# Designed miniproteins, single chains, continued (3): the designs that were tried, part 7

Each design is a single chain, and the fold is of that chain. pLDDT is the mean over its residues in the fold that is shown.

## One batch from the design tools (miniprotein)

Design m8211
Fold by ESMFold2-Fast:
Structure m8211 (fold): chain A 87 residues (1-87)
Amino acid sequence: IDYEKIKKSISLEKTVESDPRLLKVLQKALAGEKQLTVEERQLLVDALTGKVPLSKKSKELLLSLDEKGWQILEKAYWRSFLELSAV
């Protein structure tokens, strides 16, 4: 994953006033939560692929991630993608 391209895409993507569900899913994924629902995993994949608009808080969280944070998020994305593909 090209993190610089993702950051640029996030900066250009339409901003919504709030997305508390997505923000909580991002926080859970970054905390290493293993028990994400199918809906939470779909939301994570859609957000990281630009299919859903992000709130300012979600954009700030993603843009503030260091390399280690992005590695955690990438692992959560990969697992979510595989679990969604298996059903």
Scores: mean pLDDT 75

Design m8212
Fold by ESMFold2-Fast:
Structure m8212 (fold): chain A 91 residues (1-91)
Amino acid sequence: MLISIEATFGGKTRLYGMVAADTVEEAVEQTIELMKELKKLGADSLTILIGGPAEEVRKAAELLIEKAKELGLEVEKIEFGERYAKIELKF
């Protein structure tokens, strides 16, 4: 599974990371750790793109949204495609 994360700083989006993992759970955990680091660096919002098989993408999106809410992030937008999910989050 592949997850890319783009952080916005002062209204400007920059690509800051990519996570590759064999399991959905590992990919989500690594993404959450990267989100925590981006928050420390002063990110104001995040765009996350999840790529993979449809069932794994949905599971990853659901787990990531749940964990992001626990971290106090607001979910602004969720988009699902055939082989991707795009999630927009705000700190």
Scores: mean pLDDT 81

Design m8213
Fold by ESMFold2-Fast:
Structure m8213 (fold): chain A 58 residues (1-58)
Amino acid sequence: KKLNLKDIEKFLEAYKKYKGDIEKISEELGLSRSTVSKLLEIVTRENITDPEELLKKL
């Protein structure tokens, strides 16, 4: 599933809310654990906080 900007914004909110808990983020957003893990790795390694920049990395 290709993510849009709104999906990325929701991911960043859930990331802050659950402090990077992949399982809780996956449940809240309805995304697979693998998708959440991939997004989390990009955010952590690239130090990306802007939803538009994160979308460009996908």
Scores: mean pLDDT 76

Design m8214
Fold by ESMFold2-Fast:
Structure m8214 (fold): chain A 83 residues (1-83)
Amino acid sequence: MTRQEAIDELQKELKLEEEEAEKVVDGAEILAELQKKYPDIQKKLSKTFTEEEYIELAKEVAEMRKEGASDEELIEYIVEFAK
């Protein structure tokens, strides 16, 4: 799936505005990369995220990375968010 196809699908399925859908796609890509690099993250997450919580997490992760956050800072935030 292309980036634009993913944005279009999120807008259609979740009724998000384009800007919000772009942030969610960016955040989801970052989260997938972190899980691949650091598989132990999944073991530290004791909570299953709702769709709304995952969207919020993805947006925040995307913003933090844009501001220059390291992988370690993102992991710390994700673990804290899961509490």
Scores: mean pLDDT 75

Design m8215
Fold by ESMFold2-Fast:
Structure m8215 (fold): chain A 68 residues (1-68)
Amino acid sequence: MTIAEYFEERGVETLSGGEVEDLLVSQGFPRADAAALVQAEMDRRGRTTLSREEALAVEERLRALYAG
């Protein structure tokens, strides 16, 4: 399940960093890389939750890192 699909199904505006991390791991990304990018985005914002746009940006960064 993609980040976008999960936000649509849950009908929420934000997800916890742990929920975003678990979704990325479920897509096949290594937990260490998922956790690092999620934590960096949360630290940048001073929050423990990510908006849909912020979570999608983390997913896109991970895809770019593994694309080549």
Scores: mean pLDDT 83

Design m8216
Fold by ESMFold2-Fast:
Structure m8216 (fold): chain A 85 residues (1-85)
Amino acid sequence: SKAEETIKHLEEVLEEMRRLLEQARQSTDPQEKQRLIQQLLDKALLMTLTAIDMVMRNNLSKEQRDRLDKIMGENQELVDQAQEL
């Protein structure tokens, strides 16, 4: 289903965000660090908008809703950690 494909895509975006956070933590260049943080925040915003659209447009199963809730929780944790850098 389109919902299942979208959830898998969001899980992949979370992994990209984790990589960006780690790269930002390791960067010694303030400009590069800020660029990496901004890329992470941009992905987080798009993920949030995608999740809202999914909930509004799809009759999600309980399993799909639970997975989406976990994705959004991890998204928020990554945003919080990025903002502390």
Scores: mean pLDDT 88

Design m8217
Fold by ESMFold2-Fast:
Structure m8217 (fold): chain A 63 residues (1-63)
Amino acid sequence: SEEIIEEVARRLSEEFGLSEAQARGVVQLILDLGLEVARKFARLNGIPEEVVDKAAELIRELE
């Protein structure tokens, strides 16, 4: 849902200093294509793997 994407992206941006667009992209990739695809995207864009893991945890908390 858009609400989950927006809230998780906001928290990732605040915690890791990512742009909100990049944070939103990571969250959307996890929801649509899964964790491994999101990790590959992060690696190619210089985003730490821990950001992807944190995003997955936050998504689970907001269920």
Scores: mean pLDDT 82

Design m8218
Fold by ESMFold2-Fast:
Structure m8218 (fold): chain A 98 residues (1-98)
Amino acid sequence: MIRAAATRAAVGEPRKISDDEYEVTAFGSVTVEADEPLTVTAQLTLEVKANGKTYTATSAPRTVELGPGRGTISVSATIRVPKLPEDAEVTATVTLTA
């Protein structure tokens, strides 16, 4: 069973690809402490809200067999979006399933 789990998510600065397009990358990590071997799946969802629209990218699910003790799983997602206004909302969410 999982004794403890900690998740971290960070969004990188938008990278200009062209005058009309930006690339946003989010990084997530999940650290799990377990008393016995278990299989865990981590996935990251990146959501950008701009101009009354929502742009979503989801990482491929990453499944890892963890031994007893502490393990860390890293996930990332990248999305291309139109030129962002100053008030664009960017959210990164990490989901852990065990």
Scores: mean pLDDT 78

Design m8219
Fold by ESMFold2-Fast:
Structure m8219 (fold): chain A 98 residues (1-98)
Amino acid sequence: SSAQDAALAQVAAQLAEMSGFGSQALKEVYELGLKDVKEGEELAKKAIEELKKRAEEAKAYARANLSPADADVMSATIDDLLNRNISLLESVVNKMKA
C-alpha cells in the first residue's frame, strides 16, 4: 500500500540520518581526541547515547507502522548500523589512548 511504502521510506530516511550522524561523530571524536583524549572519549560516550536513542525511536516507528516481517528486517538493520557505529567510536577512542 502507499502507506506501507511511505513508512518504509521514513525508516530508510531515519537509517540515512543515523549513518550521517555516526560519520560526523567519528570525525569529531577523532579531531577532539587529537587535542585531548579525555574530551574525545566524553564526546564518543555522548554520541553512543544519541545513536542508541535514535535506534530505539527508529525501531519503535518500524514496529508501529510496518508489517511484522518488515519491522523485523528493519529492526535488525537498525541494530546492525548501531553496533557498527559503536564499535568504530570505541576503536577510535582506544587508538587515541594507546
Scores: mean pLDDT 90

Design m8220
Fold by ESMFold2-Fast:
Structure m8220 (fold): chain A 89 residues (1-89)
Amino acid sequence: MIKEKIEEVIKKVEELRKKAKTPGAQQFLDAAIEYLKLAIEAPTKNAQIRALEKAISFLEQARKVDPSLQKEIDSVINELKKLIEELKK
C-alpha cells in the first residue's frame, strides 16, 4: 500500500540525513521527512500529493546544498514521483 512505500522512503531520507555534510542539507532533509509524515496522515488524495510534492522540493534543495548526496537524493525523488503517478490513477 502507498503508506508502506512512503514509510520506506522516510527511512531512506533518515539515512541520508546521517550522511549529510552540512547543517543546511540536514534542515532540508528534516523538512522532507516532515512532509512525508504529513503525506501518510493526509485526509485526501490531493492533500497527500501536495505533501509529496513539497517533500520533493525540499529534497531538491538538499542536493543543491550537498552535491555529495545528489545520486541518492535523485533516486528518492524518482521513487516519490512514481508514488504521485500511482495516486493520480
Scores: mean pLDDT 87

Design m8221
Fold by ESMFold2-Fast:
Structure m8221 (fold): chain A 92 residues (1-92)
Amino acid sequence: LDAIIAEFEKRVAVIEAHAARVLAEMAGADPELVAEVQALVAELRALSDEALARLRAAKTEAEAEKIVDEFEARVEELMGRLEAALARARAA
């Protein structure tokens, strides 16, 4: 479990770094669009916190793998929405 948690924490750090870069690219964009991206980043952080808490409570590697799989599926959805918002900012 410790190895899975350590890899998860590294993955969260990569996701946070990417979100920070997107917010930086949004500098000077429409305030409503910036607010939308900030809300998505907050949702992503809440999701990461929830998944990490579930991982720390997990009793088996199979349970931990399921939590990671569920997290990755939800991250993929949120990252898609983040990229769509960035594309709209660049098109304006």
Scores: mean pLDDT 82

Design m8222
Fold by ESMFold2-Fast:
Structure m8222 (fold): chain A 76 residues (1-76)
Amino acid sequence: MEEIREKLLEIAREAGVDENVLKAIENTYDVLEKKGKPIEAVINALRAIINRLRAMGKDEAVEQVEELLKEVEKIK
């Protein structure tokens, strides 16, 4: 799970997502993780980044994040 989180943040930064947006996603992640929902936290973060990247027209980065989402969905 932590490896997927780190990879997600790296892809998002490389694609030019604002640090303030990344911090907001991290805060939401921490809240869900503290509630004992670590898988839900990761899925929520992945979907939030995908939506932001689509809005920015970063189609290649969207594809990379969608691959990470598929890996998480296999774990459930």
Scores: mean pLDDT 76

Design m8223
Fold by ESMFold2-Fast:
Structure m8223 (fold): chain A 89 residues (1-89)
Amino acid sequence: SSLSEKRRRLIEASLNPEKRSPEEQKELNQVKEYILKKLAELGASEDEIKRLKTASIPELLSEYALLAVRKGEPANLEGLLKEALEKLK
C-alpha cells in the first residue's frame, strides 16, 4: 500500500542520512516531530526531547514504548507510526 511504501522509505532514510533527498528530510522531520510531541504528552522532559531530536525513527519508537510502559499507558507503536505517516498528506 501507499502507506507501507512511505513507512519503508522513511525508516530507511532515518537510518541512512547519506541517502536522503530534501523531500525525504522534510517528511522525516514531520514524522519525528509528531513522535516527539507524543513523547512530551506522555511526560518526557524537555532535556529528553532535546536529546531525542537526533534519534532515528526506531529509536524514538523504542523510547515511546519504554515511557508508555512506565506510565501504565498503551504502547501502540504501529498506531503511532500510522498517525505520523497520515499527517504527511
Scores: mean pLDDT 79

Design m8224
Fold by ESMFold2-Fast:
Structure m8224 (fold): chain A 80 residues (1-80)
Amino acid sequence: SLEEKVKEYEKLVDKIVELARKINELEKKGEKIPEELAKELEELQLRALELYEEIDKLDPEKAEELLEEHYKRLDEVSEE
């Protein structure tokens, strides 16, 4: 259902933001980013893209709102 896809997308975004924050902290310290963290982030981003496409087919307006919030949260991490 649309509701289930939206919830899964929001949960994925929470995980993406958490990992992005960890990677950003490592970069600020000049530490090497573990390959496993970078790969996990990429895999979560790909899954989020798949869900976005499915949500967009059902409700384009909702998909746009979710994508805008996703990018907003990532921008906030970059400014930390």
Scores: mean pLDDT 85

Design m8225
Fold by ESMFold2-Fast:
Structure m8225 (fold): chain A 92 residues (1-92)
Amino acid sequence: SLLELQKKRREQKTAERLAAGPASDDEVARAGRAAEAFMRTIMEIELRMGKITPEEAERRVALAGRQAAELMRQGEPTLATAVARAIGAAEE
């Protein structure tokens, strides 16, 4: 039931966001940049720990940016939720 409540809350927030109009190009670009900056910070830690290569780190940063931008375009309720979801997906 907790996951169902989270899903309903997200659906409601998405509907409210879409009712306000589609995400602007500036909002989409901001989401991409924020996700890249956050992922770069995580990748710096992983690089220092020897858990990832520089090439793979750059790939994950780029992936996070693209995914956050696309989530924002698809009506993700906030910049923060778009970034969080993109980071989670790019770490897998």
Scores: mean pLDDT 80

Design m8226
Fold by ESMFold2-Fast:
Structure m8226 (fold): chain A 74 residues (1-74)
Amino acid sequence: MKKLSEEELLAGFEELVRGVVRGLLARGHSEEQVRAVLDILVDWFIREAKLSPEEAERLREVAERVLAELLAEL
């Protein structure tokens, strides 16, 4: 993941987060469990993709938004 645009990176990450959160919630995992997995996923992605501070901030915002949306749908 070296030459993705910021928009492509954010879109791909949003879909990944949405799939992971939906899968965990569908299997009956708690909010705390889902948040713990999401935090690990975000930290891993930032590290492996060597994101800038601005890109990392935007990934965090996307993850928090997706989690809030899916929790509200329960």
Scores: mean pLDDT 77

Design m8227
Fold by ESMFold2-Fast:
Structure m8227 (fold): chain A 76 residues (1-76)
Amino acid sequence: MERRSALTARLLAVMERAGELDAVREELPPEAQAHLDQGGRALQQAIDALRAGDYDTAEAHAREAEAHLRRAEELG
């Protein structure tokens, strides 16, 4: 798979996961909400980097987003 296509699929999966958590945001403890917010910011940075063609930066921010969302899920 082309690196851009693989990264696009990865970011779409992260967006879906973030949306699922946001749908139950009011049920999450404050620490989980903070991680969800941090994950959302990292996701936006990954999207911006992907759009700029900076795949290394996009992958780094995608990893950060995934880590924050995992932590939000563990705390919720």
Scores: mean pLDDT 87

Design m8228
Fold by ESMFold2-Fast:
Structure m8228 (fold): chain A 88 residues (1-88)
Amino acid sequence: METLKALATFTADDGTVYTGEGELTTENGIKSPATLTGTFTNQETGETYKGTLKITDLKKVSENVYEGTGTFTAEDGKTYKGTVTVYV
């Protein structure tokens, strides 16, 4: 496994947008499945949560930018499905 510093924008199915900052873990290179573990900020409220975004599909869309689908699990145990853009 390798670990990279990454940023993410996660859009939950309910339309809520979170920005994530932390460590992206993959096996070799940037591929799915991957996990982003770190701090996530609700863009509407400014509230921050520690959590894990599990990403099941990653495709390179531009230089150092990847898109996929994922499940965000917040520290309170709640899970949110949505789409993610990862910046490495």
Scores: mean pLDDT 80

Design m8229
Fold by ESMFold2-Fast:
Structure m8229 (fold): chain A 77 residues (1-77)
Amino acid sequence: MKEIVELALEAARWVHIDGVPEEEALKKLAEELLKKGLISEEQAQALINVDEEVLKPLFEAALEALRAEKEAELAKR
């Protein structure tokens, strides 16, 4: 879950820093996520097609996991 958000941020860097076209960056992101077994083939296609409705619950769950871990670290302190 967290890796999905990290890879999405890396794809944004490919576009804005490395000058990779958005379509190519999204394809690379989908391939990497599929290769790592983090998403299904249907979700990979949704990412390439920018199908926000299919991807939104996945990203929201990943963001909640990141928030929960940050809160747990603060609670340990």
Scores: mean pLDDT 67

Design m8230
Fold by ESMFold2-Fast:
Formats: structure tokens, C-alpha cells, sequence
Structure m8230 (fold): chain A 87 residues (1-87)
């Protein structure tokens, strides 16, 4: 059964909160990259705001897939930051 828009938006917000928490932990360990982390989080904040602004035009399934995509992009961006910190 597909999720409601409300359930899917809650999932999106929960996934993004997890992404933010991982970036916050990275920022605390690597203060020299804080500005890079802040820029990436600003881009993700804008993406979440855009999804929320378009939520009435989207199915719960579409919003759910956006939440999953956000989590995967967050993992990729964090991996790139860890490589930069190791260089």
C-alpha cells in the first residue's frame, strides 16, 4: 500500500534529520571542512524545501522515493567529504 503524503513527508523529514546528524558529527571531527559541510547542507535544505513546496503535486510514493534519494545522496556527499579529509 502506498504511503499517504503526510506519512511520506514525515519519512522525508526523518531521513533528512539522519543526514543532518551525520554531517554534524563529521563537521565536529573536521572543523577545517565546516564551510564545505554548511554549503552542502544549504543545498539539501533547499532540495527538501522544494519537495515540501511541491508535495501537493506529488503522490506519497513519489515523496517516499525523494526521501530515499536524499538519504543516498547524503551518504555519497559524506563519503566524498571523508576522502577530502583523508587527503
Amino acid sequence: MPPSREEALAFLREQYARVRARFAAFRARHPQLAARVDAILAEFDAQVAEIEARADEMSGREILLQGIGLQLRGIGALFDLELEAAA
Scores: mean pLDDT 85

Design m8231
Fold by ESMFold2-Fast:
Structure m8231 (fold): chain A 67 residues (1-67)
Amino acid sequence: GAAAFARAAERGGATPEAARQAGELNEKGIRLASQGDVERAQALGREAQRVVEEGGATPEAAGKSPL
């Protein structure tokens, strides 16, 4: 589902917001594909991938210094 997709995207370095948006687009695409609208499903899949890619790696600079 969308939550699992978003979690995977976030682990890949996407921002939480980009991961959430991509997850929502992916879920819409699955729904459209199940309704037979494969063309729109593919377009949403491409948009989700672009959102994740542009959301890029988020540096983890949360005040933890390595010893």
Scores: mean pLDDT 67

Design m8232
Fold by ESMFold2-Fast:
Structure m8232 (fold): chain A 119 residues (1-119)
Amino acid sequence: SAAARAEAIRLLQEARALAQKGIDMIRNRAPVKEIKKVAEEGLKIEEELLALYRRVNAPQEHIREEQAHVEAFKEIIKLLDEMEKSKDEIEQILLRMKIFSTLQQIVEEEDAIIAELEA
């Protein structure tokens, strides 16, 4: 439906903005605790979008893509917890790089989905 499509676009835009905020925070070496709050907000929006897709019987491809984004944010939160516990500078750099790469992939994938839904 048009209403469900509009709600999906809104949730995708919110998740995309949170992922971009996470990227900016990683780049600026913001405190891990503050980055984690943004990642937890992103996970909540992704779970809301997945619930919407299931409720409206969205194509299986869209459900799978959204499941992948939910799992990606869960992994980011796990990696942030590992960063908070780590005392090794090299390990912290590698974890930041992995989080950055994952968030950037989410932004690129969400931009593509938004463009398809707006067409």
Scores: mean pLDDT 90

Design m8233
Fold by ESMFold2-Fast:
Order: sequence, then structure tokens, then C-alpha cells
Structure m8233 (fold): chain A 67 residues (1-67)
Amino acid sequence: MTEEEKEIARKRAEIRRELFEKYKDQTNMTVEEYLRMLLEEHEKLKDIPLTDAEKATIEGYRRRLAE
């Protein structure tokens, strides 16, 4: 794992923790709400380069949310 990959993973973990804390009191979360949370995480990291695998995963989330 490269230093850049470690930094990306660290920033994602931090943002995910913040989003989890924000949504922690939700008694029920729909798949749509969960996907919006993941896309919000991606928006906060949009200045960081993504791997092709990560881009494909995020594109999948966007496609599912758009349905």
C-alpha cells in the first residue's frame, strides 16, 4: 500500500465516521439514504484521485440512486 493510498483510506475513515455520527440516531435508513451518505463521502474526497475500481463502485451507487 502506497503512502497516498494510506492517506486516502485515512481521510475516508474520518469522513465516514463523521457521517455515521450524523446519521447514528436514524432508527431506519433506506437504501437511498445510505447511498446518499456514500455519495456525500465521495464529494468530500473529490479532489483525491480514485482507482478505476473505486470509480466503478461510485458509478454503481449513483446509478442505483438515480433509479
Scores: mean pLDDT 65

Design m8234
Fold by ESMFold2-Fast:
Structure m8234 (fold): chain A 70 residues (1-70)
Amino acid sequence: SKAEEIRKKYLPKLREAAEKNPVTSPEDAIKILKEAGFEIIESKEVDGYTVYKLKDEEGNELTFIIEKEK
């Protein structure tokens, strides 16, 4: 899908931000997304996952899903 193509474009920046900021909590994931240039417009917790709606500078909306560790 188009959303997956956009994610693949931003994935290297997200990986670089994650290497600089290790994810030990959900809050760390939020910091990484913001550092990569995304605005968080919505967040929801569903079962074992946190679902974020993100917006980039061009106004493209993306869904980012992070699995919670127990």
Scores: mean pLDDT 69

Design m8235
Fold by ESMFold2-Fast:
Structure m8235 (fold): chain A 80 residues (1-80)
Amino acid sequence: LKEEMDKAVEELREALKNGDTQKAREAFRKLDEIADKLIEEGKVDEAIEGYQRALDAFREAGDDAGVLHAAVNLAIAKSK
């Protein structure tokens, strides 16, 4: 799952760099699915790291909607 998370974050960063909002949302959805699996495996810290990296990527891109979504999911992961 760690390699899958790293790839999802890379896909997100590339989509945001290219201004492809639809691909960025799809990449974040994949990241959410991987984070859920990490949490189920007790690897909560790895899920938190993934969401933090996604939040940073959205902030760098100025994607306010993405920032909000990633911040909410990060807060939920931290509650586990």
Scores: mean pLDDT 84

Design m8236
Fold by ESMFold2-Fast:
Structure m8236 (fold): chain A 58 residues (1-58)
Amino acid sequence: MTTEEARKGLENIRRNVADPRGRRTALEMLLAEGERSGGVSEELLAEIRAEIAALGTG
């Protein structure tokens, strides 16, 4: 997975997944794939982690 593919995935989740549980699961799956592939920037991985953390405080 590239940084651009991960960015498109993140934007797709933001646009199409409204419920907090579904959004958290989708973001966690995107993060896991991004970390496993090694092709995603640390800046974007940090942004995904931050959004997951924000959902966890509700």
Scores: mean pLDDT 82

Design m8237
Fold by ESMFold2-Fast:
Structure m8237 (fold): chain A 78 residues (1-78)
Amino acid sequence: SMSQIEAQLAKQKKIQDDLRAELQKIKDMIEDDDGIKELDQHRHSFGEQGKIIRKRIANLDADKKAQYDAHAAKLDKG
């Protein structure tokens, strides 16, 4: 029903807000592979959320973005 769809969308928006907060924390923990790995694990939980988080990460500086991409590429290449 429509109410169920609205509840699902509200949940998805909350996840997006939580991911945005985590992205800001990553700025302080950029050399922490565990932080990047945990964020990468989350993006695989939802296909659409993964796409969104990748776009948000693109707004970080090039060095941080490259470090995240290198980690993701290592996992995908296996």
Scores: mean pLDDT 60

Design m8238
Fold by ESMFold2-Fast:
Structure m8238 (fold): chain A 80 residues (1-80)
Amino acid sequence: AAAARREELARRVRALLEEQASRGRFPSQREIGEALGVSPATVSRAFRRLGYRGYRAAVRELFERQVEEGIELLKKAVLK
């Protein structure tokens, strides 16, 4: 029961981050907690369950992915 809820929360945290990252946004732990109705500490634990060292590690991975996509889009737009 508790483990299943933590796993579901971890999936929701990942989905929310990926959705926001696609919009060029990186919500804070507090913003994620507010959106999902949990504490920032619970959000931090969810990131560790997802295999990240924490919130900053997850944001860095998504940011690097977004920068790569942005560079590809800029290359296509400029070289048109």
Scores: mean pLDDT 74

Design m8239
Fold by ESMFold2-Fast:
Structure m8239 (fold): chain A 100 residues (1-100)
Amino acid sequence: SYLEELFKEAKEAALRDVDRAIADAERAGDAALVEKFRQIKKEIEEAKTVEELIEALERLVQALDEAIAIAKSQKDERTAEIFELQRERYLKMIEVLKKL
């Protein structure tokens, strides 16, 4: 169904983006954030419903908010910008999923 295809595409896109977020956190040297993103990745992988996927993505947005605050406090404008762009994409994904 169209709904099942949208859910599958959103989940696959979220998994690609969270892998990128993990790589960016690893480059930043934030081991706690890496662990948090890996746990959220597992939640995305295990999500069977739109609601479960939304909850996992909302937790990812919260983790990114914390990462952005830390990067800004360290004057790491590049890392903050990367995480802000990722945050915007996840918020758009959540908005699309909420319309399903």
Scores: mean pLDDT 83

Design m8240
Fold by ESMFold2-Fast:
Structure m8240 (fold): chain A 90 residues (1-90)
Amino acid sequence: SKLEEAKKKLKELLEETRKKVAELLKNNEDPAELVMKARLEIYLIKLKTDPSLIDKDELESLLNLINNIPEDATEEQKKLLEEIKKILEE
């Protein structure tokens, strides 16, 4: 099912992100950019699968990001935000 496939993708993404964050922290590098990208990818997977998978805190955070795109946001993060915005606006 789409839900089972999405759960697998979310688990794999979380495990991969956790590993990469640990490597960055070990090297005294800031994981913030990687964490933001992973967070946006998680939101996109949830929205494409079932919007009800997004909780109130996630939705509030996402709307704040869409309405106030950070100046330090990467081009990749901006593209993910635009895709999310299109889904939310239909």
Scores: mean pLDDT 80

Design m8241
Fold by ESMFold2-Fast:
Structure m8241 (fold): chain A 62 residues (1-62)
Amino acid sequence: SDFISSLNDLKKKLFDEATQETDELAKRNPSLSEDDVHGKEMNLRMRKMTELDKEIEEKLKK
């Protein structure tokens, strides 16, 4: 449905943003290992998804 398609697009955008932010972080902190960068990317993805879920719940209450 339209809303599922929109959610999938939002998730892809959030994942792309997480990748971009961690790429910038790696450039600023060259001492970080690839494992550290990957871990931060995964944590950022989880945080963005949790924030999205809260926003959806808030909108559904209204």
Scores: mean pLDDT 78

Design m8242
Fold by ESMFold2-Fast:
Order: structure tokens, then sequence, then C-alpha cells
Structure m8242 (fold): chain A 108 residues (1-108)
């Protein structure tokens, strides 16, 4: 389970870097630290989504509150559902949709 979340987080970061035309080896120390922090945050989001799907709503809320740095009371059931829908989008599909939107704006 944990290893699968780490793999999904790593895959997402690689696709984002590829979209931006960057290589992980070309990043400075600050950028590498930000990527590592982003990976850890993504792993927690994937965990929260899994807990939500298992019906463990309060555990999902607690984990989301922790990763966002807010009280549990500020995480609504609707927000948990939105996070779950967002995190289920494949990295490639999300990036492709973003590219299509940019191309459409440029084409008018």
Amino acid sequence: MLAEYEKKAEEYIKEVLKYQGKKEEDLDEEQKKQIEEAKERLVKYYKAVELYKEGKLEEARRLLAEVEGVPEEEITDEEIKLVAELMELPAKERIEKLKAQVAKVLAE
C-alpha cells in the first residue's frame, strides 16, 4: 500500500517535470527539496483517498487536515470527495487536459 502511493507520487512528479521540459538531475538543491516535500504530501493525499474509499471518513479527514495544516473541522465531506476525484486523475491525462486548454486559448 505505502509503496504503491510512493510510486504514484513519483510518477506524477516525473510527468510534471517532463511537461515543464526539466530533468530531475538539472534541479538545484532547493527545487529538489520542494519536490521531496511534494512527494511526501502526495503520498498522504493518496492515503486519505484510500481511507475515504474504505469508508474510513474520519481517518481520511484527519490525514487531510494534517497535510493541509488546518483543523479537522475545516475539512468537509465534499472536500474529501473532491480530493479523491482529483487524485484519481492520471498524471498524463491531467497534463494533457492542461496542454489542450493552453492550446485552445492560444488558438482563440
Scores: mean pLDDT 69

Design m8243
Fold by ESMFold2-Fast:
Structure m8243 (fold): chain A 93 residues (1-93)
Amino acid sequence: SAQQQALFRQFIQTMTQIGNTVSRYGYRTGDQNSINIGQQIGDLRRQVRRSRTQQVARDQTNRIQDLVSQASPDVQQEVQPFIDQMRTIVDQM
């Protein structure tokens, strides 16, 4: 449906915001781990475009949470609102 397509676009946009935030932190601070996490989130975003189901969106949100848990506390604090937003979007699918 058009509503499901809109929710999935919002989900992908939120993934992009997380990836960009983590990558910018990595480049600004020279933290290679954050750069690597940002790249992995970019790869997950490409995979998500191939399968647009609530279950895949839920699984990807959990994968991003796991990746972000390996980042510095500053990065975790900055991106947690976006992860919470992803969970809210998934619950509306």
Scores: mean pLDDT 86

Design m8244
Fold by ESMFold2-Fast:
Structure m8244 (fold): chain A 83 residues (1-83)
Amino acid sequence: SKVEKMRKLADEAISKNPKGVLTEEEFKKILEEVTGKEFSDEDVKKLIEMLDVNGSGVISREEFERFLDLLELELEGEKKRLE
């Protein structure tokens, strides 16, 4: 699934970051790689703002898991609509 692919890529990026966080640039790369769509820096900033990230411009592992949980809920909602 797209969610599992995002989780894997985020774990790899977080593991490479000495602070154990996902940067705005890494988040953009993950979104583009998983969706196959191009995102502007403005679009990425808007998504980070929606995730309620604590003013640092980076995403913790916990914040990213919250994002993935929200995506899974939206995908489950679509499946429930097809039943």
Scores: mean pLDDT 72

Design m8245
Fold by ESMFold2-Fast:
Structure m8245 (fold): chain A 64 residues (1-64)
Amino acid sequence: SKEEALEKASELFNEAVRAYEAGQWDEADRLYDEAVEVAKKASPEFAETLRSARDGLRDWAAAR
């Protein structure tokens, strides 16, 4: 369902954030891409928000 897809996308997003903070860049990018793909199936608007936010999140994590 749409609600289940949004929940799954949020879980993948949170895992990606933790991976970025841990310096696991390849794993974080993979998880983030999966979150965007899952989000696209439920909400194209949410998926676009995630897609456009990725570079900012990576830059923020790299500065730590």
Scores: mean pLDDT 82

